# Designs tried in a protein design run: designed miniproteins, single chains, continued (3). Part 56

Each design is a single chain, and the fold is of that chain. pLDDT is the mean over its residues in the fold that is shown.

## One batch from the design tools (miniprotein)

Design m9933
Fold by ESMFold2-Fast:
Structure m9933 (fold): chain A 97 residues (1-97)
Amino acid sequence: EEEAKERLAEELERVRKWLEQLLTFAHPSDPRVKFLEAVEKGLEAALNGDYDTAIRYFEEAIKLLEEIKKRYPNAKASYDEMLKRVRELLEEVKEMK
């Protein structure tokens, strides 16, 4: 339980760094920015014990990532890894509920 929260906090730091870097050259309306914002909000909700909100944001992130994969097929392997990670976060949060 506490170990799971530590992993969620580490993921939140990673997502925030990626979002900060992406926002230096991408518009806030970019699907990649929206994807990272959804993951960030999901992780924040999970760390606050709001698992229903976290689940909704991770499901939105998965939907956005599927759109991104269609737009950037040459980066499919990278996005498949991200999809796997977000799905793992979703499953972990569902078990915490």
Scores: mean pLDDT 81

Design m9934
Fold by ESMFold2-Fast:
Structure m9934 (fold): chain A 97 residues (1-97)
Amino acid sequence: AMVDPSASPEELIDAIAERTAKLAGLSGNLAKAVRALMKGHKISGSPAEQLASALTLAAKLLNEDVDKYIPAMREALKAAGLEDEVEEFERAVRLNK
């Protein structure tokens, strides 16, 4: 199913995180941590920037290499209709390392 383009930014981010976990084979712990950070922490910026910040922080907390997930995140963003946000996502990941 495609992501609803009328969805709120929070709904889009949750849908992207879910699709990324499924597509990237994220560990259940990493996927759960990303979702918890998106809901529990005050993260601002575009959906791509918010997702990059949450993923980078979750990877640090779980001692995982965020770079190994970037290719799968690109595909998840494209699948969500946010292909134009891929470059911003990768920039935000680099900034948050």
Scores: mean pLDDT 65

Design m9935
Fold by ESMFold2-Fast:
Structure m9935 (fold): chain A 80 residues (1-80)
Amino acid sequence: MMSREEFLAELIEKVREAVKNDDEEKAARAVLEAAEFAGLSVAKQIGYALRAIGIMLEHKDDPEKAIEELEALIREIVDA
């Protein structure tokens, strides 16, 4: 059993690792897990995953901004 806060922290850690390793698939997968947890439609899940990949590509030379935007995206999906 995992609390919402524990789940969110785990997803944020996965995103940080994905950015550190320049792994777009892992970043997209973490965002997909957030969207599934939030009960979003498949179309919205795919949309958010593509947005995560876009964030990684836009900020490929600024990992701090990539992490910040991906963390904000996951929090938006789960909590906002």
Scores: mean pLDDT 81

Design m9936
Fold by ESMFold2-Fast:
Structure m9936 (fold): chain A 87 residues (1-87)
Amino acid sequence: MIPEVKTLEELEKAIKEETEKLLKENPDLSQAQKDALRLAAEQLMKDAVEELKKKNIVPSSEEAQKIIKGFKEMMEQLIADLKAREA
Protein backbone atom coordinates (compact mmCIF):
# COMPACT_ATOMS: atom_id res chain seq x y z
CA MET A 1 0.00 0.00 0.00
CA ILE A 2 1.38 3.37 -1.02
CA PRO A 3 1.44 5.77 1.97
CA GLU A 4 -0.64 8.94 1.81
CA VAL A 5 1.59 11.95 1.08
CA LYS A 6 0.49 15.57 1.48
CA THR A 7 3.80 17.43 1.21
CA LEU A 8 6.85 17.43 -1.09
CA GLU A 9 8.97 16.28 1.89
CA GLU A 10 6.73 13.21 2.39
CA LEU A 11 6.99 12.45 -1.34
CA GLU A 12 10.82 12.68 -1.17
CA LYS A 13 10.82 10.34 1.85
CA ALA A 14 8.57 7.80 0.06
CA ILE A 15 10.84 7.83 -3.02
CA LYS A 16 13.96 7.32 -0.86
CA GLU A 17 12.31 4.40 0.98
CA GLU A 18 11.30 2.72 -2.32
CA THR A 19 14.88 3.17 -3.63
CA GLU A 20 16.41 1.48 -0.58
CA LYS A 21 13.83 -1.34 -0.75
CA LEU A 22 14.65 -2.01 -4.42
CA LEU A 23 18.40 -2.03 -3.66
CA LYS A 24 17.84 -4.45 -0.73
CA GLU A 25 15.87 -6.78 -3.05
CA ASN A 26 18.86 -6.79 -5.49
CA PRO A 27 21.86 -7.70 -3.27
CA ASP A 28 23.79 -9.04 -6.30
CA LEU A 29 24.37 -5.48 -7.58
CA SER A 30 27.88 -4.08 -7.07
CA GLN A 31 28.44 -1.14 -4.74
CA ALA A 32 29.17 1.09 -7.77
CA GLN A 33 25.86 0.04 -9.39
CA LYS A 34 23.95 0.69 -6.14
CA ASP A 35 25.60 4.12 -5.80
CA ALA A 36 24.75 4.96 -9.44
CA LEU A 37 21.11 3.90 -8.88
CA ARG A 38 20.89 6.04 -5.72
CA LEU A 39 22.25 9.04 -7.64
CA ALA A 40 19.77 8.45 -10.49
CA ALA A 41 16.90 8.15 -7.97
CA GLU A 42 17.97 11.35 -6.17
CA GLN A 43 18.21 13.27 -9.46
CA LEU A 44 14.77 12.06 -10.64
CA MET A 45 13.29 13.00 -7.26
CA LYS A 46 14.86 16.50 -7.30
CA ASP A 47 13.69 17.14 -10.87
CA ALA A 48 10.11 16.08 -10.02
CA VAL A 49 10.04 18.17 -6.81
CA GLU A 50 11.44 21.26 -8.59
CA GLU A 51 8.81 21.00 -11.36
CA LEU A 52 6.03 20.76 -8.75
CA LYS A 53 7.47 23.78 -6.89
CA LYS A 54 7.81 25.77 -10.15
CA LYS A 55 4.13 25.11 -10.97
CA ASN A 56 3.12 25.80 -7.33
CA ILE A 57 1.55 22.33 -7.06
CA VAL A 58 1.41 20.35 -3.83
CA PRO A 59 1.18 16.65 -4.78
CA SER A 60 -2.17 15.11 -3.95
CA SER A 61 -2.33 11.50 -2.73
CA GLU A 62 -3.31 10.37 -6.27
CA GLU A 63 -0.51 12.35 -7.96
CA ALA A 64 2.02 11.11 -5.38
CA GLN A 65 0.94 7.48 -5.98
CA LYS A 66 1.41 7.91 -9.75
CA ILE A 67 4.88 9.46 -9.24
CA ILE A 68 5.96 6.66 -6.86
CA LYS A 69 4.64 3.96 -9.25
CA GLY A 70 6.40 5.53 -12.25
CA PHE A 71 9.59 5.89 -10.23
CA LYS A 72 9.46 2.22 -9.13
CA GLU A 73 8.90 1.02 -12.73
CA MET A 74 11.80 3.18 -13.99
CA MET A 75 14.15 1.92 -11.25
CA GLU A 76 13.17 -1.72 -11.93
CA GLN A 77 13.97 -1.16 -15.63
CA LEU A 78 17.36 0.39 -14.76
CA ILE A 79 18.18 -2.60 -12.52
CA ALA A 80 17.19 -5.02 -15.31
CA ASP A 81 19.40 -3.11 -17.79
CA LEU A 82 22.37 -3.22 -15.37
CA LYS A 83 21.96 -6.99 -14.90
CA ALA A 84 21.71 -7.52 -18.69
CA ARG A 85 24.88 -5.46 -19.19
CA GLU A 86 26.80 -7.68 -16.74
CA ALA A 87 25.65 -10.88 -18.51
Scores: mean pLDDT 72

Design m9937
Fold by ESMFold2-Fast:
Structure m9937 (fold): chain A 82 residues (1-82)
Amino acid sequence: MELEKLDKLFAEGKWKEALRLLIEIEEDESVSHEEKQKIAEYVLEKLKEVEDKEAVLEIIDELLKEKPSPFLESIKKALEAE
């Protein structure tokens, strides 16, 4: 269900909302660490397809100011690295 909701948000161009959902999933104790990592990898692959990487990085920086997220920091580093 979470992956379907993320896919819909990406399809609608709602990247900030999709990344907020990823942070919520990361904080959800009912979701296994392996499943969280799989979801984070899915989000990273979707973000790699975005043409304007700088705009994505700005959204990530804004979200990190609102709420700490190790997964989002990892995604930021991966996008900056190529």
Scores: mean pLDDT 79

Design m9938
Fold by ESMFold2-Fast:
Structure m9938 (fold): chain A 89 residues (1-89)
Amino acid sequence: MFTNEEIALIKEALKKEFPSLTDEEVMAVLRILLDHPEDTISVEEFRERLKAAGLPDEKIDEVIAFLDKNKDGTLPVKEYLKELVEKAK
């Protein structure tokens, strides 16, 4: 799907977008987004995965609020990742 160089660009873009997150927390978000085989992930599933990865609720809420722009309970994961790669090029 993405090269190691593209993954590095996505990581840096996520760090810029979520400056409250540590590098480790940014990597947890990135891994969850990359590990999802479908175009979208539900807010509930994404929240549970981030919680399992050790993120506090306040940071999870920040990430979800940013990604769920339409407040429809669904996150357009693949679209967002493609936008981050294109923006970083």
Scores: mean pLDDT 76

Design m9939
Fold by ESMFold2-Fast:
Structure m9939 (fold): chain A 93 residues (1-93)
Amino acid sequence: PAEITASPEKLTEVAKKKGVNLEFTEDMSELERQTIGVADVYVEYAKKAEKEEQEKLLENLKGLAKEFRKLGDEKSAEIFEKAAEEIEEILKK
């Protein structure tokens, strides 16, 4: 793996500000696993939600992707971006 510059503490704090409670871990692979779980929950909830809630979930995922990328966590940012794309497809229906 490439040298990681992302701070797990800052990533966890940013997630909490966006309403996502990640368990603190120094293991970036465990953080990535938690990120995948959060993204999956957002997409599954969007499938059952009304359009207004779908739009809110989409904005939250875009915000999370942007903040995680700023902190150097490209993999988690890509996970959130992929989930956002899935919600955009749901919104088109």
Scores: mean pLDDT 78

Design m9940
Fold by ESMFold2-Fast:
Formats: structure tokens, C-alpha cells, sequence
Structure m9940 (fold): chain A 72 residues (1-72)
């Protein structure tokens, strides 16, 4: 039980770190790698945390702005 909880917490923390890295990648213009990292991380976090909603919303806003700029 403890092992499963620790694994779930580790996976959640890794996914949150990956989402933060994705934000940084969007800021630097590395949209392709950021999108892949975001997609992978969101799969891991799906249904696990309210912090997930806040962070993914922030990444979505950054991605939307960067996509708008790249269209030009």
C-alpha cells in the first residue's frame, strides 16, 4: 500500500515538474517538445489533483499565446 502511494506521489510530482518544464519550453519557443511533454504529463495527472487544473490552465494560456505568435 505504502509503495503504491509513494509511486503515485512520485508520478504526480514528476508530471507536475514536466508541466512546469513545458511552460518554460513554450516561453523559449520549443513548442513541439513542450506539447509532447504536456500530453504525457496530463495523461499521468488525469483525475489526480486540483493543482493539475490550475497548472494545465496556465500552460494552455501560454501555448495559446505562442501558437498565435507562430501563426504570423
Amino acid sequence: LEDKLNLALSNRNDALNNLNNAKSMYDSGNTEEATLLMDHSTMVLDGHSLAYSSLTNEIENRRRRLEELLRR
Scores: mean pLDDT 69

Design m9941
Fold by ESMFold2-Fast:
Structure m9941 (fold): chain A 58 residues (1-58)
Amino acid sequence: GHHGADDAGAAASAYGGGDAEAARKASLFMEQGNAEKAREAGEKGGGPVAGELAEKSA
């Protein structure tokens, strides 16, 4: 619903505030062609945003 779009924005902001490093690691794995690893790193990094990033790019 409409609230889902707001959630996406809030998640992106929250991630960039404290867990930017986890997002960076997920991005690094994505560049290496390891989408599976990127998703795992994002989930372990305590950020659904990192996991979303990996799935969105795939």
Scores: mean pLDDT 54

Design m9942
Fold by ESMFold2-Fast:
Structure m9942 (fold): chain A 65 residues (1-65)
Amino acid sequence: SSEQIQALEARAQLIRGSTEALITMTQFLADKTNVPQAEVDAIIARTQERTDAELARLREEIAAL
């Protein structure tokens, strides 16, 4: 239903927002340490992959409605 789809879309927005906050904090902390940008980029990429997997699961839930 449209109501169920809207609820799952809202959850997807929360997941995206949480990931963005974590990435921002990671960059902030890296700026305070002697960490190469390539290592920071690798951590961010790994975090994004986990978010993409969770969002894919939500899309599957929507498709099952």
Scores: mean pLDDT 83

Design m9943
Fold by ESMFold2-Fast:
Structure m9943 (fold): chain A 100 residues (1-100)
Amino acid sequence: MIGSYKKGKALYKKYKMDDMFGAKGQGATGPSLIGIGDTILKDTVNLVGQDFADYMANIIRNGIPGTPIPGFSDKQLSDKDKRDIASYIVYMQVKNSMTY
């Protein structure tokens, strides 16, 4: 189930993920979240809705190797909080799809 995108938005800002991924997921110090499956996994077709949210929750947990994006431990963000952040990222992709 996709978590609370409203709570995810608050957590995204609280943990400065807008510094890493941008306010709309367009990229900043880290990679763009727009087309992130293609950018990182080279397969966007299987990363929709819930599957995309699960993938993003794992990135938040483990970080992204070779980038300045750290993993967030359960002491910093619970699994539920990571799922809420992932749901906000999915929300950004749906509502603010960019042409980049």
Scores: mean pLDDT 58

Design m9944
Fold by ESMFold2-Fast:
Structure m9944 (fold): chain A 117 residues (1-117)
Amino acid sequence: SLDEIVARVEAILDEAGVPYALFVGEGDSVTAVRLPAPGEVVKLAVYILASPLTPLQRVDLIGLLNSGIPVIILVTSEETRKEVEALIEKYRHPLSRVEVILDLDELPAAIERLLHP
């Protein structure tokens, strides 16, 4: 279930010990599961895209890609992965650090690549 995926993502991010922001996009809704505390510098943004890419999700992701924060996007289908990769190619700043993963088991390796290049 989506709640199980979110819980596993939180556990992996907490184990990594890095200040993060976590978002869940589902249809035309976005939920901030974790936001930075006052005075906390976010080192990683993680976006779980639980639905096909909607106009709202596109706007939100473009904002994250322009933030300068490293971004991991977890997608639940190969179709959505291709749409997200096309969005990144079109709107990504050349120095933006972005990883798209389809399998939760890829998350620890993606964190390492993004934070320790």
Scores: mean pLDDT 81

Design m9945
Fold by ESMFold2-Fast:
Structure m9945 (fold): chain A 92 residues (1-92)
Amino acid sequence: SLSEEEKKELEEVLKLLEKLKNAKSLEEALELEEELIAFLQKASEKVQNLILEAVEAAKPLVDESKSELEQLKVIAGVIIKKIKETLAKNAP
């Protein structure tokens, strides 16, 4: 099960990823990615590992013929799904 701190960390990561998925430009998406990386560096190891596993799972789903923005949105979508599933399993 997740601690209350780990749940809050996942909720903050989820907010940043949902903003990234709705980004209107590559510049906006990269800014949000940088903010996400900075947050994750201070997050718990369990949260960091969950996000890394989701990123690895997203890699084969990326279409390299698409724009960089579209590729980032695909990765964000996979991570969002993983976080939502994890939070649902750890709901009281």
Scores: mean pLDDT 86

Design m9946
Fold by ESMFold2-Fast:
Structure m9946 (fold): chain A 78 residues (1-78)
Amino acid sequence: AKAVAQEVSRLLSEGRYEEAKELVKKVTGGDPEALKAYEELKEAIEAASGAAPEDLPEKLRRVQEAFDKLEEAIKKAQ
């Protein structure tokens, strides 16, 4: 679960959104909660990438929270 969530995060950081989404679908069988967690992580990463230095710690915390939700959703779908 954690290794898959890390790979999804890496793909999202590279702008490889289709591959990241396909990985989530493949591992979870298209689980709606996992796909929702994927979208939340994508949004959090995009928000962090555009953040001012003073806002970056809070945005990075949101990325970590979204990452943890994706990891848990992947675990529950297996």
Scores: mean pLDDT 81

Design m9947
Fold by ESMFold2-Fast:
Structure m9947 (fold): chain A 96 residues (1-96)
Amino acid sequence: MKKDPTFLTRPFDLEAMKRLTDPKILELVKEKLPDLSEEQQVRLALAITEAIRFAKQFGLTGKAAVDFVMKVLREHLDLDDETMEKIREILNEVIE
């Protein structure tokens, strides 16, 4: 199954997205990317949560998991380099 490249801009129920999102990831997204709207923060946190789930499915840990998640997000989401650097910081705090 491939991620939708318009995932972050697609209309969705914010409460449903919050239920599917790792609350620690959402907290870190709000901390590292405070200039994003709440909707954008929730959408991004969900995308990160799902990408980590894919990494786990492939048995990846540590740096290999971080690199995999970064690759998946970069290929499927149109994010600037500054946002991607903040995501790497979040992944380094969440991925053991």
Scores: mean pLDDT 75

Design m9948
Fold by ESMFold2-Fast:
Structure m9948 (fold): chain A 61 residues (1-61)
Amino acid sequence: SMEDLFREALLAEDVALALAIASGSDIDKVREVLEELRDKLSERTYERLMAHLERLEAQRA
């Protein structure tokens, strides 16, 4: 699933790939994975991904 690919990208510390996957994915499901992995991510990476999801949600509204 896209959620599994997103999880794998984050665990591999491939932020660019994670951003690309999120852009083509269900935002709510991607957000769930991001919250699941929050303790494994740097604050900067988490904030960058959350900002990206916020922008995508606004763009799709």
Scores: mean pLDDT 82

Design m9949
Fold by ESMFold2-Fast:
Structure m9949 (fold): chain A 89 residues (1-89)
Amino acid sequence: KTKELLEEAREKLEEAIKAAKEGDFETAVKHVREAASLVLEASGLPLEKQKKILEKLQKAIKAAEEGDAEEAIKHLKEALELIDEALEE
């Protein structure tokens, strides 16, 4: 179900933020990729919202691969806000 997939994605992104804060960018990227897969599987999510979330996750992966914790965390928080909005309605 879409809600369950988005709740799991949210949990993965919280773990990704924690890893990024600790400088563990490999673990952060792994969790972000897992969250992206869950978002793609969420077929009940409006396509425009799915696209925006995935764009934020891709930016977070790029920042993490560059070792930019501040930029990675910023994009992950933006993705979480979009997921929280989707979960409310």
Scores: mean pLDDT 86

Design m9950
Fold by ESMFold2-Fast:
Structure m9950 (fold): chain A 66 residues (1-66)
Amino acid sequence: MEEVERNGRLFAEIVLSLIGKTLEELLALPPEKQEEVNQEALKVFSELIKDVKTAEELRKKVKELL
């Protein structure tokens, strides 16, 4: 169970980095703004993964965007 939580945090940090945000910045925002940021990050992530077949390809695409 702990591994799932840890992986969830890492995933959130990666997704947030796609829009230039950190987890700390997200947590400092009001809940309504946190939801907006999450939706934006997930939208960017969903566009990114449409051509991705492996975790390695995902890392490469994230690195190219950053």
Scores: mean pLDDT 68

Design m9951
Fold by ESMFold2-Fast:
Structure m9951 (fold): chain A 80 residues (1-80)
Amino acid sequence: GSSAVASVLFVVDASTDEAALTAALREVAPSLLSFHLLPADRHGHRHGGATFADAADAERALAFLRSQPVVRSARLVLRP
């Protein structure tokens, strides 16, 4: 069947190492298609997103992100 595309939207501390976070996400969820982090806002938060070819990988990424001390919030977004 067709792979369901899913995204995780998250907010991390400005001190977050983007390269380390991206590498960890690829290990947890190898179907990672795209990753982005915006510059830090005035409150010291970076907003970001990761898109996965597999919804199960997106759920693993969500659980991983929620367990990280630098992650303030994370949520799953499924494409229709």
Scores: mean pLDDT 80

Design m9952
Fold by ESMFold2-Fast:
Structure m9952 (fold): chain A 95 residues (1-95)
Amino acid sequence: DAVVAEAAARMEEIRRAAAPENQPAVETVREMVVAGARAGLAPADVRRVVDAAEEGVRRGASGEEIVEAAGRELARASARQGAPAIAALREAAAA
């Protein structure tokens, strides 16, 4: 899946740019992004989650702030998409 592959590649770049202490948080967001894309979230909504993580890393935000920002975008996507977003949230919470 091109959307899953693109999202995963961008998240890996963001992880490499992150401070070592924040890399686990970025990996958590990568799992959220991949789960969301696989569950059928719109590509634009998947990009918003990735963009939130990238912005957090760029600003030097804490791991908690990075996960919270990505989670907010995933929640917004959930409100727009219904069942696919619920499945993505369940998978992300289990990972």
Scores: mean pLDDT 78

Design m9953
Fold by ESMFold2-Fast:
Structure m9953 (fold): chain A 66 residues (1-66)
Amino acid sequence: SAARARAAALYEGAVAGDAAAQAEVGRLLGIPAERAGASLLAAKAAGPTAERVALHELTLALEGKL
């Protein structure tokens, strides 16, 4: 879906330090941009299961389901 593709792009941008991506993730999740970036970096460091959870939550937020 378009939402899942957008979630993947936001995740990759945020973990790469893109301030605009971190700000958008923060807005979607209702948290500060700095915390959004840190949380996604922590998910990446934790491994594929945590990354899948983060991507799923971003997808739900983009669909207005979170």
Scores: mean pLDDT 84

Design m9954
Fold by ESMFold2-Fast:
Parts: C-alpha cells; structure tokens; sequence
Structure m9954 (fold): chain A 78 residues (1-78)
C-alpha cells in the first residue's frame, strides 16, 4: 500500500542485483545490518528502519546471528 522509503528502495535494489546475478537465493543470508550499512554508506539506524519496512512487505526477514546480539538479514521468498 505505502511506497518504500528511499533507503528501503535502495536496499531492495541491492538485493535484486544480487538475486539477478545468482549470488543469493531465497533463504540465503544477505548480510548483517552493520555490513549493509557499511556497503551502502548508511547509518545502522537507517538500515534497521528500512529492513523493518522490507520485512513488513515480506521481502526479507531478520534473524539473530548465533552467539551474538547482532541481527542478520535473510532473503524471503515473495
């Protein structure tokens, strides 16, 4: 219903490029929120907000990294 924010759209485009190149598939770990922030030049807060938006749309899910308090982003089947 609501359009993606600019940050969420940027992350979605990045994921789509990885998917189209064959580097990721549904169920694969795309990276941690910290890694995405570094790769895309975004703050951790901006990435967290954008990932929550993409998760609400069913595009990704967030999981806790085993043995860590960090969150990782996993590609979900549409």
Amino acid sequence: EEALSETAAKIAEYISELYNSGEVKPGDIIGTQSELAKELGLSKGAVSKAIKELEKKGYVKREKVPGSKKRQVVLKEP
Scores: mean pLDDT 75

Design m9955
Fold by ESMFold2-Fast:
Structure m9955 (fold): chain A 67 residues (1-67)
Amino acid sequence: AAEQRAALLQQAEDARDEATSKALEYLGKARQATDPKEAERLIKLAEQAKAEGDKTVAALRAQAAAL
């Protein structure tokens, strides 16, 4: 039980780190974009990556709490 809970919490932290890294990658590309419309699209992709990551983290934490 404790090992399974720890594993789920670790997966949640890993998912958060991955989502953050992906969002930062999109934001980096947005800063290099010369077209304002391309920059806006990349910023929206960064926001979406963060939101999807947050959803995954919440689901994994809920599973850990249910154990």
Scores: mean pLDDT 85

Design m9956
Fold by ESMFold2-Fast:
Structure m9956 (fold): chain A 79 residues (1-79)
Amino acid sequence: MSKEEQKKKMEELLKEGAEAFKEGKKLLEEGGDPIKATGLVLRGIGLHLEAVLLGEKVGEEEKEKAIEKAKEAGVDMYG
């Protein structure tokens, strides 16, 4: 996979992760299904982790960008 393809995949993972995390948090706040909400939150965290790992393969700058985007989305990344 080219660096350009890896960057695009990273951005796609960050977008999907942010959307899943927001939807999960919204469901929790609105008193929705807690199992579904928790699943969406975990999906959001997992997608952001995959984006950070992919960013690391592209370069340190891309890794830092992915970590920053995860923080902006409210995802607590363990490093």
Scores: mean pLDDT 77

Design m9957
Fold by ESMFold2-Fast:
Structure m9957 (fold): chain A 55 residues (1-55)
Amino acid sequence: SEELEKAIELLETNYKLTVEQTKKLFTNPEDLSKAIALIERRKEEAIAKIKEKLA
């Protein structure tokens, strides 16, 4: 469905921007790595929820 595709594209774009902003905020590589891992996990959860609603 077009709605599902658009929702996933918007989600991926927004998460990419969030990662880029997170890299600017964290000076410690270990903290940055943990923050990015959390963002990626939340992205996967959000995609799964959208697929449940629009599939």
Scores: mean pLDDT 82

Design m9958
Fold by ESMFold2-Fast:
Formats: C-alpha cells, structure tokens, sequence
Structure m9958 (fold): chain A 103 residues (1-103)
C-alpha cells in the first residue's frame, strides 16, 4: 500500500515527521510554547494529509501514513512519560487530538 502512495502524500508525511522532531526538540529544551507550536503544526499537517488522500482517492494510504506519524509522536510521548518530563501532559493532549483526526 505505501509503495502506491502519491508523492504529494509522502511529502506531507515527511513534513509531519519533521514536526514530530520539532516537538521532541521542544521537550528536550523544556520549551512549552515551541511544543504547542510544533503540535499545532503536526495536527494541521495530519489534517491536510487525510484531506489530500480523500482528494486523490488514496484515503487508505493517507490513513496509514498518518498512523505512522502518530506512532512516532506516541514514541516521543512514551519517552517523555518514562523520564517524568513536565511537558508530557501537554504532549499527551496533542497526541490524543491527532489520534481523533485519524480515527
């Protein structure tokens, strides 16, 4: 299925993955504002990914790519929770909001 994904979907998924890296860097820096901005950008990119998949007739491929991005964000959340990071609750809310878009 992923090998059949339109290049536009792959580009959006790559941008969303970069937003996850931005969220990780914000957590590492203890920067709650940067984390809110990264999460807002990630949510918008996931929304655009799903809408683009619908437009291109590739809703299943877009959903799978969004689930990969959500899994990356969930791994960052898992690390933050294990470390007892103060920003873990903010990240958990952001991940939950993105999960609702995918499901």
Amino acid sequence: MLLQAHPELLELQEEAARAVVEALRAVEAGDGEALREALARLKELVRRLLETGRRLGQEEEARLLAEIVLSLAAMVLGIAKIEGHPLAPLLERGVAEIRELVE
Scores: mean pLDDT 86

Design m9959
Fold by ESMFold2-Fast:
Structure m9959 (fold): chain A 89 residues (1-89)
Amino acid sequence: SMMQSANVFQSQVDTITTNTQNGINNPSDGDTIQQYADQAQGTASHVQGTIDSYSDMPPSSQQQFTDTYTQAQTTYDNGNSAYTSIQNS
């Protein structure tokens, strides 16, 4: 179940990252960028909750979840920055 959760979150984050980057490359889609940024933040919260739910998670699994969390947070930050730039331009 732990590895299944890690793989599901990674797949979700990869999709959100790609969608966010495509939105950033098309400035007309500001609202769409914000929606993907919000999805990235939501997924990051679920990943953190999963880490917190496992007291005995192996270090390799912790690293995989942490990497996914970091990617989701980076995607959120990039999407939010792009959205803010579009709104203020």
Scores: mean pLDDT 79

Design m9960
Fold by ESMFold2-Fast:
Structure m9960 (fold): chain A 114 residues (1-114)
Amino acid sequence: MADAERVRALIERVMDKSLDPAARDALSDEYEAELRALLAAQPEPDPATAVRIALLDLAALTGQPVEAIAALPEELRREMLRERLALHGVEVAPGDSLEALARKLTEALRAHLA
């Protein structure tokens, strides 16, 4: 329960409320399609591709442009990924890098999309 509220609070911090809800939903659909294609093309993506998949997942979740998510401080992106992984039941270490968190998310997303 606490983790879901933390994810909601992080989403509220990054959501641009000036975006039309239909435009936000269209961005989410586009980014979900792109991350599915990347997961299908690369079963074991390199670190850069895993980070791209993670940014697309966060962009789809928040309805924000992926460039806006990429511009967030790294620690905020890592915190968002930790909370996202907790929702998938994935254990994370406090010292996990952005690339390590992104790899764990890629594996969790493949399991849920299969």
Scores: mean pLDDT 73

Design m9961
Fold by ESMFold2-Fast:
Structure m9961 (fold): chain A 82 residues (1-82)
Amino acid sequence: MAVVTVTLAVGPDAPPEVLREAGEAVERAIAEAPGLVAAGTVAATADSLTVEALFESMADAEAAAARLSRLPYVASAEVRPA
């Protein structure tokens, strides 16, 4: 198993809907990802959101992280063994 940590960041002057819409896009991408076991929000501020997703394999986690990194406002998508 492996964990993907996704951090979204928007500028301090961004409207609240920007982070919300970016978070919804990340949530949909995670829900569609093969090998997903569980996911949840770890941290949230006015201009950032951090989500962790647990995957069955390292390969599934790496594929998910690569896809998530292409989404708007994703600052990082990091994979670690679980």
Scores: mean pLDDT 84

Design m9962
Fold by ESMFold2-Fast:
Structure m9962 (fold): chain A 90 residues (1-90)
Amino acid sequence: SMEELRRGAEAARLAHEGRIEEALELFKKMLEEGNYVGVATAVALLRLEAWVRGNEEALEYFTKAYEAYFKEGDKEKALEYLRKGLEALA
């Protein structure tokens, strides 16, 4: 839904503002609720930001987070890679 997509955009915005723990809390909720649209949206936006900033480490972690969630179904591994990506992007 549009609401699910907007929650993903909100997570990316929190991350962009340096509000890492709030972004991770929203990611954790989206992962637990199965908000696939929101997670995909947020990861796409974060990967774009990492690429624009030339942050290859953050880009790799966000890619691994996507693969952990969408290919492996591993929510905990996805959240760990999201944390590492956000810390690398800071």
Scores: mean pLDDT 90

Design m9963
Fold by ESMFold2-Fast:
Structure m9963 (fold): chain A 91 residues (1-91)
Amino acid sequence: KIEELEKKKEELIKEGLETEDPEKRKELTEKIFEIDLEILILKFNSEEVRKAMEELLEAKRRIHELKEVTPELEEVGKKVEEVLLKELEKE
């Protein structure tokens, strides 16, 4: 199945190089990124890696939708990281 995904990725890359439409180029880049993540998950078969990457992908999509609030999300992200580090220190 990985070989099929690699072929799809190559096709999308070729299409991206040939297109002059910025919107289509962004869509193709997102699809290529998703295929890369799927290949990585299949190769390493790690549940932790899968969950982390799915969460990051979902967060990226959310931020793209809510572009106006991106700076606020950066600040919230830093606060969440600080809280997590403090909790880890307790244990």
Scores: mean pLDDT 62

Design m9964
Fold by ESMFold2-Fast:
Structure m9964 (fold): chain A 65 residues (1-65)
Amino acid sequence: SLDDAIEAVRLALEGKKPTVEQQQALLELIFGLGSVSRAAKLLAKELGISVEEAEEALRRIFKSI
């Protein structure tokens, strides 16, 4: 769900590891939008953060996998 994808980014910003289900929701969002950039913009809007902060969180989540 979108809420699980939002929670994945929130946890990464706190230096915490998202659950497998939250990571999967984030991947589904990225593939559904067809762009990491579009996903970062949507997540930034939902969390009230910059697009650059959202992109950095996405890099941290997927680099550690």
Scores: mean pLDDT 83

Design m9965
Fold by ESMFold2-Fast:
Structure m9965 (fold): chain A 85 residues (1-85)
Amino acid sequence: DAVLAEVEARVRAWVEATVEEVKKLDKEKQKELLREALVELGRLLSRLPPEVREELIRQIEEAIAAESNPELREHLRALLEAIRA
């Protein structure tokens, strides 16, 4: 499915670009921007087909398990909740 592959590629590119931009900011601005970006991403991802959504959920759960920063872990959990809402 070309459309699904394109959506996955765009979502991945958006996440990668957002993480890079967030890293350039000071701690407080990183928290605010990341929170806003993850909520919006969650809304977008909740509209994806179940198969794609479940795959992304698994990847996010793995990222949460690997994340040592408790604040970033909380933001990833917020994204997960927004997707599953």
Scores: mean pLDDT 69

Design m9966
Fold by ESMFold2-Fast:
Structure m9966 (fold): chain A 93 residues (1-93)
Amino acid sequence: KELEEKIELLEKSMEALEAIMAKEYDKAAELYIEILEKVGADSSLKDNIKAGAPKLKEAYEKLSEEEKKEIEEKREEILKEAEKEIEELKKKI
């Protein structure tokens, strides 16, 4: 069903966010590419994501400790909300 596909994509999105929080930017990019392949996105978008991973790492390393904490808190909130949405969708199937 369509709901099952939506749940799978949300679960992969959560894994990608968790990888970003773990500072595993290459793994996060890989997971996003898998999501894009599932939805039939073009190759140029996939290439842009691969090229972006090193830039994301460099940008994060240049942040102050205070800015890093703010980003980590926001990522944690997004993950909690995504988990909640997945649970709600699972109840519908």
Scores: mean pLDDT 67

